# Ledger of designs, part 90: designed miniproteins, single chains

Each design is a single chain, and the fold is of that chain. pLDDT is the mean over its residues in the fold that is shown.

## One batch from the design tools (miniprotein)

Design m3328
Fold by ESMFold2-Fast:
Structure m3328 (fold): chain A 98 residues (1-98)
Amino acid sequence: MEEREKKLEEYKAYLRELFAQDGVEVSDETIEKYARIIVYLEEGNLEEALKIVKEAGFTTEDLADLAIRLGLPIVAREASNPEMTIEEALELMAKAIK
C-alpha cells in the first residue's frame, strides 16, 4: 500500500534525526530495517517484523535501544531482561505502538 511506503519514509527520517541528535552514526541500511520493523509492528504483522530482526542479527538490546528512542521506556526495560526473547520483545512493542 502507498500508506506503508509513506510511513516507512517518515519513520526513516524520524530515526535518522533521533540517532543524529545523540551523535550516533547508524547506516542507512540499519535505519531502513528499523523503520520496516516499526511499520510491520504498527500493522500487527509480528511475523514480518521478526524476519527482519533475525535477518539483520538485531538483539533484544538493539530492540530496547529502539524502544527508548520511540518513547517506549517500559518496553525498553522489559527487553533489557536477558531472559527476554526477541519474539516477546516485538510483541510488547506492537502492543505499545498501536
Scores: mean pLDDT 77

Design m3329
Fold by ESMFold2-Fast:
Structure m3329 (fold): chain A 77 residues (1-77)
Amino acid sequence: SSEKIRLRLGADFLALVALVLLDRGDVEEAIRQARQAAELFEKAGDKEAAELLRKAVEAAEKGDVEKAKELIKEALK
């Protein structure tokens, strides 16, 4: 249980960092943080959050920063 909690807290933190980086225009670093968050959500067994973060990465790579932010916020609910 502690491992799953640790992974989820790490994923939440990295997802929040990605949001801040997107707001600041640091898109490439935001993508790296969001990818890492997706991996941690996957390891924690939160497949829905992981999929939302992967879609956020795709949106950010296409230049749709607002869609990426919406998807990350949805993953954090």
Scores: mean pLDDT 89

Design m3330
Fold by ESMFold2-Fast:
Structure m3330 (fold): chain A 80 residues (1-80)
Amino acid sequence: GKEFAEKIAEKAREVLEEARELVEEGRYEEAIFELEIAIGLVRIALGVAKLINDEEGVKILEEVLAELDAELAEVRERKE
């Protein structure tokens, strides 16, 4: 069921946008916290997708996980 993966990816991208707004406001700790929570949830969803052999869902979730990891690294660099 790719629909579950698509919904999780959509919500994760909403968190990505919120984290970017927090960064523009100088709220780096809150941005980091929101991104870490989203990464954790996507990793759980990715584990489920792998368990049920949802190859399309795995691809979608791996792509959004990479986007979240990249943003987290950038936010951490800007805070320092």
Scores: mean pLDDT 85

Design m3331
Fold by ESMFold2-Fast:
Structure m3331 (fold): chain A 60 residues (1-60)
Amino acid sequence: PSVSFPQELLEEYRRLAELANAGDEEAMEEAIRLILRAFGFPEEEIEKKLAELREELAKA
């Protein structure tokens, strides 16, 4: 399987994930944006998915 993540993108994701695990919600959202962007999702779809996730978390 060829998931073609650029190495730079993987390093940035790892850094953001470490911050998110420390409680940085902004870093968690940035990590999600990075992954979705890497998979070719347009910005409008990324923001829509993040808004849906925020709503689900607020309801939980």
Scores: mean pLDDT 74

Design m3332
Fold by ESMFold2-Fast:
Structure m3332 (fold): chain A 85 residues (1-85)
Amino acid sequence: SQELIDETIKKVDELIEKSKDPREIALGIANILIETASKLTDEEMDQLRDAIIKRIKEKLGEDSPEAQALINLINAIYDYIREKK
């Protein structure tokens, strides 16, 4: 649902703002995504992934090593979840 997507984006935003430690952010995002995946359609998962990637680029900088590492991790998690469905 759109509410779940919005809530998930808010959790990611809070995580980035509170921590800014790439490892803590990565683990937090992974846990959030694994918990939400079973409740989302494939289209909603794509929408959520794109939104999270956009927020990471905006908050950490598109060319930052931290942003690139997080984006790679998110894509790997989404690929794994999709293959399991």
Scores: mean pLDDT 77

Design m3333
Fold by ESMFold2-Fast:
Structure m3333 (fold): chain A 92 residues (1-92)
Amino acid sequence: SMSAVEQLTTLLVSLVKDGATVTLKQEGDTLYIEISGLTTTQLTGAALSLIGLDLDGLEVKTKIEGDTLYAEVKGLTPEQIEAIKKAVEAAK
């Protein structure tokens, strides 16, 4: 099976390719994710995918507010966060 980190990276890259705006910010040990530019159905699907990440790999909190999905992810190394940021930027 894919690791939680690989699942997260694949999800975010796929959303960008589908026309989403994905904004990433790191503060301390937490990766903050904002996803917009999608329908409510697509945002709900993305939120469920984020919640469905491996229970042994990551801590994930999600909130949909207006047209934006907000997520907070803990359990990533700084190197993993940098790799995710680079993958998302390359997919734009």
Scores: mean pLDDT 82

Design m3334
Fold by ESMFold2-Fast:
Structure m3334 (fold): chain A 59 residues (1-59)
Amino acid sequence: GVREAIEGALAALEAGNVPAALAGLRDASSDPLVRQAMEALRAGDYETARALLREALAR
């Protein structure tokens, strides 16, 4: 589900694997925070991406 995709993406980012994080988030891209996080990752803004993904998990 969306939660598992976000958790997997955060783990991939902690490991420095941005392509794996982006791939994992595709199935959760209906979520507005996930879409914003994917855009931040493509822009190289990993701090914003992590913050958005953590916000999505907190709700």
Scores: mean pLDDT 83

Design m3335
Fold by ESMFold2-Fast:
Structure m3335 (fold): chain A 69 residues (1-69)
Amino acid sequence: KKEELLKEIEELLEELVKKGIISEEQKRTVLKMIEEGRGDQAGALLANSGASQEDLDKLSELIKKLEEL
């Protein structure tokens, strides 16, 4: 369901905040980008902030599933 996927995306972004990779403001910006269908921009922001390839791959998969709903 959309709510479950969105929650998984939020949990992943919260882990990045806890690791100091992104700020709470950047987390909100990324969530807005994903909601607006700008997943490429969201991914670029996270990559530029130092997110690992594993985290980026996980996010990409979740966004793909969300867009298929």
Scores: mean pLDDT 81

Design m3336
Fold by ESMFold2-Fast:
Structure m3336 (fold): chain A 65 residues (1-65)
Amino acid sequence: MEEKIDELIEEAEKALQNGDYETALSLYREAMRLADKVDISTEKAMRIVAGALIAIGNLIDAELA
């Protein structure tokens, strides 16, 4: 389970680098859903939250611009 969360975080970070914010947000949401069923480190949780916020911010900018 935690290994799957790590994979999702890596894919989400790759999507962020590619400017695919919608895909990145989807991957971070899935990672957070799995994390709800497994105790993860605070550092890992912060990585998910920070990445999701970056994706959301970019999507809002695209919607409002």
Scores: mean pLDDT 78

Design m3337
Fold by ESMFold2-Fast:
Parts: C-alpha cells; sequence; structure tokens
Structure m3337 (fold): chain A 67 residues (1-67)
C-alpha cells in the first residue's frame, strides 16, 4: 500500500470518531481533515500527515479530559 492510501485510511478512521466528540473538538478535527485531504490532492504527503497527527492529538486530549 502506498503512503497516500494509508493516509486516506487514517482520515476515514478519524472521521468515524467524530460523533463521539464535543461540538468544538469535532469542528476543529473536521477542519484539519479537510486540510489533510487538500494536501493529499496536491501531493503534499508530509503536510497531510501533519494535519492527521494534529487531529489525532485533539481527539486524545478530549479523551484524557473526560477521564
Amino acid sequence: MDLASLLEQQIAAIEAELPSLSAEVKAQVQALLDKARAALAAGNLEEALEYIQEASALINQERAKKA
């Protein structure tokens, strides 16, 4: 599997988690996923990975605060 396909799968996995997030975090994560998709379409794989990692970090922060 190429890196672009792997990143697309990561975006889909994060999208599946959106319904469990607060409205504020959901909006931020969705904006980052939109940027990640735009970067992938432009061939900027490193930029796409950065946005995906940032989205994942926000989800992890939300979960940590909920404990």
Scores: mean pLDDT 81

Design m3338
Fold by ESMFold2-Fast:
Structure m3338 (fold): chain A 55 residues (1-55)
Amino acid sequence: TEGAQELLEGAKHTLELEPSEKAKAGLEALQEAVERGLSGEEAHQLGAEAVESLE
């Protein structure tokens, strides 16, 4: 995990290539993590949990 901003950029790129509800959920979780000032590791965990909740 590099950082919350880097994860957010990756998630935006993924959504552009393969738009899906999981990609949107991950992007929203990462955006929240960035706004809350969370670490990259915490942002990664939030994104993973958001995606897993849709499985």
Scores: mean pLDDT 74

Design m3339
Fold by ESMFold2-Fast:
Structure m3339 (fold): chain A 82 residues (1-82)
Amino acid sequence: ALVEEAKRLAREAAEAIRAGDEEKAQELEERLAEVVKELAKKDEAAAMEVVRFALREGARVALETETDPEVRADAAARLAAL
């Protein structure tokens, strides 16, 4: 339940960023942080899974939306390390 909710929030935040809706992305990221914090208290492995998932979603969006080659290279390296 919490893992699925957190993954849903991460996907929705990534979609909001892609759409240019910064306010919605920030709201979803704040909700995601609260869910991850709650998960970490009960199941550290599940919390880590969600964090890795959110980082992958964020890196993917950065690769799709960023035009700076250095930022894109950093996002690609980060994604490869996850």
Scores: mean pLDDT 78

Design m3340
Fold by ESMFold2-Fast:
Structure m3340 (fold): chain A 81 residues (1-81)
Amino acid sequence: MEEEVEKAIKEVEELIRKAAEALLAGDEETAERHNEEAMEIAKKTVEKLLEAGKEELAEELKRAVVEAARKAAEELLAALA
């Protein structure tokens, strides 16, 4: 599970970053697709962790997703300057 969580975090972070880059380029369709994929990966991994009783890992994954979204938003704002 730990290795799966690490992979899920990296994949979600990459997809959120790609979504922000697509949005900056004016490609809202690609941005929406990447965000949707990231959220599906996060949701399924959280559900799997909760079913396994690994609530702390589920919370860590949730925090990682929030942090990735925050960083992507900061990068988007910086790129608009």
Scores: mean pLDDT 80

Design m3341
Fold by ESMFold2-Fast:
Structure m3341 (fold): chain A 100 residues (1-100)
Amino acid sequence: SKMEEIRRLINEAKEYAEKGTEDSEQKILELVKKIIDLANEMSPEEQVEAADLLDEVARIAEKNGHTLTAGVIRIAAATLRVASKHPEAQKRIEELRASL
């Protein structure tokens, strides 16, 4: 299921957040993008769960000195929370995109 894949990607992102290697920030951002792409296709309740998991990754990243990366992850989590409360806004954006 998509939620099982999100949890797998979250666990991988946590491992990179803890390691603090040269490539860890880029790897975290790639994983976060995949998580967001999956979560955008899911229910509002599942989007909130994904946002909670992303906030956990952000806390680990910040603790390990990845302050800017943690900020980006928090923005992503906040965006999913907004989307979960405004499904009409998401539909409106898709309708506008289709008319272009």
Scores: mean pLDDT 81

Design m3342
Fold by ESMFold2-Fast:
Structure m3342 (fold): chain A 99 residues (1-99)
Amino acid sequence: PLLVRLPDGTVFAIVPVEVKEGDNLLELVKKTLLERFPDDELAQKAAENIKAENMGVILMVTPDGKVVDVTGTTLEEAQKNIDKIPVGSGLWVLAEAKA
């Protein structure tokens, strides 16, 4: 994951996650942030304050390696359509949180 901090205290994170059957995508993103940045207080605060409706999915990589631009899809919309996302797909998620 890439973490970017702005001077106004806004944090952007680009979080790659791999979809498994039955996944909660918001919890998967939170877990990935906390596991990769365990000592980062801003990453911890971001994980507590992110909401699926405020997160965008930028990119999907299918299990066969095809790259699909999905910019404009929210994580909430992806979660509603989780059964239509092939298991093993990688999602690149953009999260924004006020720290």
Scores: mean pLDDT 73

Design m3344
Fold by ESMFold2-Fast:
Order: sequence, then C-alpha cells, then structure tokens
Structure m3344 (fold): chain A 68 residues (1-68)
Amino acid sequence: SAEREALRAEAMRLAEEAVRAAKEGDLQTAIELYERAIELLSQTPGSERLIADVREELERVKEELERR
C-alpha cells in the first residue's frame, strides 16, 4: 500500500540521518533516529528484515556510547 511504502521510505531516511549523526559523534541523536525508524517499520507488515538490520546498527551505536 502507499501508506506502507511511505512509512518504509521515512524510516530509511531516518536511518540514513542516524548514520550521519553517528559519524559526527552525536551518538544520542543517532540512537533516537534509529529508534524512530524501528517504530515506523514496526507499523509495516513484512519489514522484519529491515527492522533486524536497523536494530543491529542501533546496538553498535549503543555499544560505542557505553564505552565512553
């Protein structure tokens, strides 16, 4: 559906912004953006693989923050 495609596209944009924030050292913003992306993907059936990929990136950023 158009709604599912729009939510997925928005989630992917948020994930890309999270990658940029993490590269700039803004780990807290990266975490918030990844969590928002997961929230949107959780509303779209069939996004289990994308959710898993985004969760993996979120865990990497959380681990980096915990090492500081």
Scores: mean pLDDT 86

Design m3345
Fold by ESMFold2-Fast:
Structure m3345 (fold): chain A 65 residues (1-65)
Amino acid sequence: EGERLRTRALLLQGLAGVAIARKDKELLEELKREAERLLAEARELGDEATARLLEETIARIEEAL
């Protein structure tokens, strides 16, 4: 479970980077919603490393929006 969550978080971070580079606001808003969902799951599981990654990703998306 935790490893799958971390893999999803890493893929989302990569997609966020692409969306930021393309200035794709619609995709950034969608990725932010997904990242917030995954962050809640990471916190419930006590996965601090994945939660930190998702928090950083959300912050980067918010800066780009």
Scores: mean pLDDT 83

Design m3346
Fold by ESMFold2-Fast:
Structure m3346 (fold): chain A 87 residues (1-87)
Amino acid sequence: SMEELEEIIKEFEKGAEKIKELVLEEYRAGSISAEQALAWFEAALRWERDEILEENKDSPYFEELKKKLEELVEKSVEEMRKELAKL
């Protein structure tokens, strides 16, 4: 249902924010480079996206979910890139 789609998107966004906080914490601590931070963040979001899509492959909202998750990954990675450039 549309409500299920919205909840999946919210949980993905929540997960992305937690991953971002962890990656930025490691970057600020000097443990990883900006390139490594961005790569970790992107890889983690792509993995979570693919897991969600596999779980929902037979849903009536699959195509919309796929589009929204792809857009969220691209947006989150771009925001992370900009955040790292400020630091």
Scores: mean pLDDT 88

Design m3347
Fold by ESMFold2-Fast:
Structure m3347 (fold): chain A 98 residues (1-98)
Amino acid sequence: SNKQLLQAIGLTLRLMGLALDFDSMGDNESTELVNKLIDLVMQLLKSGKYDLAVQAGEIGVDAAEKALELLKKGKKEEAKEILEKALKQVQQLVQESQ
């Protein structure tokens, strides 16, 4: 639906902003993980799987926001672990959608 398409686009834009925040903090590993999340959401969008794109985008945004707060507290490894877990969850959604 048009609503789900717009929601997925909005989540993708939020992830792009979060990637810029990680990059500005010099965390190249977390920036790369968020960019991989963006790529997977975009893959679902290009495939017309808007419901799954919203779900993947929500997983990605929630994880990236939590990881950014941990990074601000100096908990870089915990931030990375949250992003790696989210990436695996989104990768599974993409695989199961094929």
Scores: mean pLDDT 90

Design m3348
Fold by ESMFold2-Fast:
Structure m3348 (fold): chain A 67 residues (1-67)
Amino acid sequence: MKEKYREEAKKALDEARKLGTPEQYEKIVEAMKKENAVDELAKIASEMTPEVAQAVARMAEALKKIR
C-alpha cells in the first residue's frame, strides 16, 4: 500500500522537475524530507506556477497517505 503512494509522489515530483527550474525542484525535494513536509510543500507551492503547484499538491496528498 505505501509503495503505491510513493509511486504517486515520484510521478508528481518528476512533473515538477520537468515544469520547474532545478532550483524549484531542489526546494520541493528538501520540503518533502522535513517532518512537516505537507505544510512546507503548501508554502512553496504558493511561489510556483499553477502547473508546478498542482504537482506539489499531488505530492502532499500522497505523503498524507504514507504517514
Scores: mean pLDDT 74

Design m3349
Fold by ESMFold2-Fast:
Structure m3349 (fold): chain A 75 residues (1-75)
Amino acid sequence: MKELEKALEEAVKEMPEELKEVAKAIAEEIKKDPSNLQGAAQKAKEKTGASDEEVEEALKFLEEKTREEIIKYLL
């Protein structure tokens, strides 16, 4: 998981400031269970109080930046 963790950290740094807290929370949950992206997003929403739109935007960005690493855990 070194490559996935590194990719997630870099993707969070590239996120707009207003979405960084949500993206960081999603990334931490993905690190715990990379096979459950939707569960990670839901837990991050609960922890940060972010809107569905903010969570969806952050998740899509992280997924796009880490797609090649994450897919190894989904398939």
Scores: mean pLDDT 77

Design m3350
Fold by ESMFold2-Fast:
Structure m3350 (fold): chain A 77 residues (1-77)
Amino acid sequence: MREKEEEERRRRELLERARELERKAEEDEENSRELEEEGEKSTPREGASKYSAGGILKVGAEVNRELAERLREEAER
C-alpha cells in the first residue's frame, strides 16, 4: 500500500534532518568550548570577544538540538 511507503519515507527524511542538525549542534558545542578555553588564556579584551563568539555558537547549538528533537517527535507520529 502506498500510504505505508510514504510514511516510511517521511520518517526517514525527518530522522536524517534531525541527525544533520544534531551533528551541526555537536560541532558548534565543540567550537564553543575551544573558544571559551582560548578566551580564558587570552587578554581580558580578546577573552571577552572569544567568549561572546563561543556563547553565540552555544545558543545556536541549543536551537538546533531543540529543532532536531521536534523532528524526531514528528517521525514518531
Scores: mean pLDDT 79

Design m3351
Fold by ESMFold2-Fast:
Structure m3351 (fold): chain A 125 residues (1-125)
Amino acid sequence: KQTITVYVNVDARSEEAAERSVREAEEKIREAAEKAKEAGADLHVVVYVGGSAKSVELVRRALERVTDALIEAQKEAGGLGVTVEVVPLALNNEEARNIVENKELVEAIDEEERRGNARAAEAYA
């Protein structure tokens, strides 16, 4: 089974850079998910996150928006395997690095899968 890999950037240096990079990431994720669905392939998303200042809040908000785009792409593509890798670039804040390294993006994808399991469990209540 084939995997389509898409590379996206999140630039948390400023509000303007974050807005621009997130919009580009959302579009690339949407296009890649459509392509993966058509090909019957899985989707692997690599997110590069850059920041040069005290930008924990910008990083968190940007990753929340990217997470929403990934959830929507997974729903649209029904049955598509989606995996995410987050790569911190030049982040000097430990909290921002911890967010980037896996928690925010991975948890949101896992939560969508858990909703399916919760509905199944409710059927046996």
Scores: mean pLDDT 66

Design m3352
Fold by ESMFold2-Fast:
Structure m3352 (fold): chain A 62 residues (1-62)
Amino acid sequence: AVEKLREALRALQAGDVARALALLESVRDHLPPEAYAATVAALRAGDLTTALAGLRDLIEHL
């Protein structure tokens, strides 16, 4: 799970939102539902600052 989240973080830093979303979905069952939903919502809204913070928090809590 942590490796997939780190890949998602790198994808988002490169501007690949679709890859970041796919990587998050692949580890959804290992993540807190509220934190997952908030990070996905930020990604879909184009709020990259919130999405990056959410990914870092998810990595820290795994």
Scores: mean pLDDT 80

Design m3353
Fold by ESMFold2-Fast:
Structure m3353 (fold): chain A 95 residues (1-95)
Amino acid sequence: VSELFRDPNSEERWSLSGLTNQPLEEASREALEKERETLETLLKTEPDSAGLWLRLGEVYRALGRLEEAREYYRKALELDPDLELARRRLAELEA
C-alpha cells in the first residue's frame, strides 16, 4: 500500500508525514485516527488526488467505519478508475 502513494509530485509531503511506510492492518487505532486527520488536511489542498482518497478509505476500513470507507473508495475510483485496490476493497465492502 505504501508504494501506491509514491507520487513524485507528492513525495515530500509523504516523507514529512511518514504515512507511506506503515501498513494499516498493523497500526493502532490511535495511529489510524492520526493518519485520518493528516489525510483530511492533505485533501483540503489536493481534493482531486485519487491516491489520498484511496488511503483515507483504507484508514476508515481499518477503523471499522465501513460506510465512510465505501464512499472514499468510490471517490478514488471516480478520480482514477484504474485503482485496482480501491475497486477490490469496494467490492469486498459491498458484497
Scores: mean pLDDT 69

Design m3354
Fold by ESMFold2-Fast:
Structure m3354 (fold): chain A 57 residues (1-57)
Amino acid sequence: VDKEVEELARKAGEALSAGDFAGAQEQIDKLKELAKKTGNKLAANTASLLERHLKAA
């Protein structure tokens, strides 16, 4: 699960850096869905942090 969170976070970060806000939102939504399905706090926290960065961009 942690590896999947890291992969999704990396993809979201890359999209944000490239100005691809739609792509970043897609990866963030996948992290939120993973958190909801598994109860994984790392996934939930990572999604929240990335969403905050997206809104700041």
Scores: mean pLDDT 79

Design m3355
Fold by ESMFold2-Fast:
Structure m3355 (fold): chain A 114 residues (1-114)
Amino acid sequence: IDELIEKALQYADEFYKAVERAADLAPPEDGEAIRNLAKAFYAHLKEAVRAIKAGDVDLAKEHLENARRIFEGLERKLREVAARYPEVQPYADRAIELGRKALEYLEKAIEEAK
């Protein structure tokens, strides 16, 4: 379980770096929207990890579901911005891939916490 949590947090940290690069290349209003969604996503991932460590599997699942919904909105926004500003596309694609991996490892950690 600890190894799965470590991988989830590692992918979340790399995701955040990729998203910051995407936001920096985007227009200010799009960049702010991307950063706000990424911050909310990251916060729910951290709260899910905290819930797993506390043995609260139901709370961890709730935070995972909230992170997943926020991620869907972020993925849509990143793809929309990358379509208008092709320079953003490599960082958007990397952020989406890393965010998906963070969610995957977090879900596996929750399953083992049962």
Scores: mean pLDDT 88

Design m3356
Fold by ESMFold2-Fast:
Structure m3356 (fold): chain A 65 residues (1-65)
Amino acid sequence: SKEELMEKTREAARKYLDALDAKAPLSEVIKARTELLQAMDELIKEVGRDEAVKVLTEVSKEYQK
């Protein structure tokens, strides 16, 4: 379950960042952001905020040039 929540959070983060990179409609960006926030909330309850933020930070580095 912990690994599943981490993977779900990584997928939600990538989907959100992909929407931003593609300059998707605002409604699509908001939907992806909401899904990411929900996944982060679930992950924080399992591993704490510090570990959850590390997952998000690692995914964001994949999108840096």
Scores: mean pLDDT 82

Design m3357
Fold by ESMFold2-Fast:
Structure m3357 (fold): chain A 64 residues (1-64)
Amino acid sequence: RLEELAERLLEAYRELGLSEEELEELRRVLAAGLASDLPEEVLERLLEGMLAALPALRAELEAA
């Protein structure tokens, strides 16, 4: 489910150390995407792509 993917993404970013304000902004962006006219399969692939990018983002944050 798209909402489940969005919630998993938010939790993953929280674990990476994003602030509550940054997480709220991400939540708003995800909610706007879910309310858009984009096909469900497109939104699902985008969210899965963001989840798949998390290891690379974690490595960059550890280097910073």
Scores: mean pLDDT 73

Design m3358
Fold by ESMFold2-Fast:
Structure m3358 (fold): chain A 85 residues (1-85)
Amino acid sequence: GFELSEEEIKELKPKLEKLLEKTKEELEKLKPDELKKKLAESEEVLKEVLEKIRNEEITEEDIERGVEATIVGNEAKKLLAELEK
């Protein structure tokens, strides 16, 4: 496949960092049940994206959804792990 150029990666990095910061701030305000719901929703999106990759039906929008779901899911998992003492 085509590799992302260094310039494309450089442009994406600040966008992803800003998305990560916003996601962390939003998720930190949520209760454990809401975090579990966000995690479950993120896992469903990732499952849909993976099925589309498998079927060679992936779109740019699906890739963006997958990236956002990965960020939300990872942050929700971290916060849930911190709350389960």
Scores: mean pLDDT 75

Design m3359
Fold by ESMFold2-Fast:
Structure m3359 (fold): chain A 77 residues (1-77)
Amino acid sequence: MFKEKAKKMEEVVRKDYEGILKEKELSEERKKKLDELMEEILKKIEEIKKAKSEEEFEKKFKELLELVQKLGEEATK
């Protein structure tokens, strides 16, 4: 079920994001960029929850992974 998978992904992403914020001292500017990426990720997760087919789910899931990768790259700069 797409909603259950999306919910688990949201929990994982939120936990990873909180971990980054707690373990790393980030500049205010970098934190704002990460917050913006996190908002885009959360919006994509909402789209995944509303997916009506496996093909739509897979497409949106791939887009989500690309956003998560960008979040990780920004966090490591």
Scores: mean pLDDT 77

Design m3360
Fold by ESMFold2-Fast:
Structure m3360 (fold): chain A 95 residues (1-95)
Amino acid sequence: VALSREELEKHAKLLEEHIKKNPNDAEAWEALGDVYEKLGKYEKAAEYYKKAYEIAKEKHPKKAAEILKKLAEVYEKLGKKDEAEKAKKEAEELE
């Protein structure tokens, strides 16, 4: 079950508005990355996953590892093999 493109774009706008008020909400940044990944906008998805990781690594290393695995998957879709391998290795080091 997937949201329509229009629903995903609306969800992204709501998350972006939420993040302006709550910039340290790692789950919101991760959700924004998930939305852009589903939209096929992998460069933006990677940017938002990086932000989610930066916030999560301070308080929730297991969550940070999960975000890095998503980031690695997006890097693979972008053809950035070296960045993908680096993110996978960093995720393993946090587990």
Scores: mean pLDDT 84

Design m3361
Fold by ESMFold2-Fast:
Structure m3361 (fold): chain A 83 residues (1-83)
Amino acid sequence: AEEYFEKGKKLFGQGKYEEAVKAFEEAIKLDPNYAEAYFYLGYALMQLGKYEEAIEYYEKALEIDPNYERAKEGLERAKALKE
């Protein structure tokens, strides 16, 4: 899980958002309770303009960690941008 998560963060930093999404998806397949991976998946989807999908993954991150402030902020922003 961690290997794919770090790969996703590196790809995200390079602006390769579609590839970052795939890497974060692999991280959550290996660890379905990886709240940080769900957050970064939502964040990458935000960069791609996929706001409804980003909302889903931010909500999943908050289901795993209800005190995840960055995911709460991401969710609020995604909901505002969807309209």
Scores: mean pLDDT 85

Design m3362
Fold by ESMFold2-Fast:
Order: C-alpha cells, then structure tokens, then sequence
Structure m3362 (fold): chain A 60 residues (1-60)
C-alpha cells in the first residue's frame, strides 16, 4: 500500500518535471522532444491518479 502511495508521488513529480522539460525543449526548437515530454507528462499524471485511487481503495 505504501509502495502505491510513493509511486503516485513519484509520478506526480515526474509529470511536473516532464512539463518543464517540454517548455525547455520548445524554447530550443526541439519539436520532437517537446511532443515526447508532453506525452510523458500526461501519462505520468494519469498513472499518479490511478495509483492514488488504488491505494485509497485498499486503505478504506
């Protein structure tokens, strides 16, 4: 259960980092990296939400 909570927090942080990387890539004109980082940020956010929901259901 604690593993799921820690994973959710890691994915939230990773999502924010990926968003920063996307902005940085855009500033450099690297469109491929921008798209990649944006997709990764969205995937991490969804993963964090799912993991958070899972551990809350287990703890209830």
Amino acid sequence: VEELKKQAERYELASKTAEENARWARDLGDEEQFKRATEVAEKYRKKADELRKQYENLVK
Scores: mean pLDDT 78

Design m3363
Fold by ESMFold2-Fast:
Structure m3363 (fold): chain A 71 residues (1-71)
Amino acid sequence: VKEYVDKGKEYRSLGLKYASEGNWKEASEYFKKSSEYYKKAYELDPKDKTYKKQAELMEGASESLEELDKR
């Protein structure tokens, strides 16, 4: 679980970095990867709802930035 959470945090940090640079496509891709790792953490520990919430937040961020990149 911790390994997946650590990877989720790492990709979230990369997504934030690219977003701060205006690289919406790269930021979206990293937030998507972050969401995937939080989903894996939730699958291993379904009782910790924070992992599900983090996955949903990162997925939403990825979708928002993907739409922004298309504009």
Scores: mean pLDDT 77

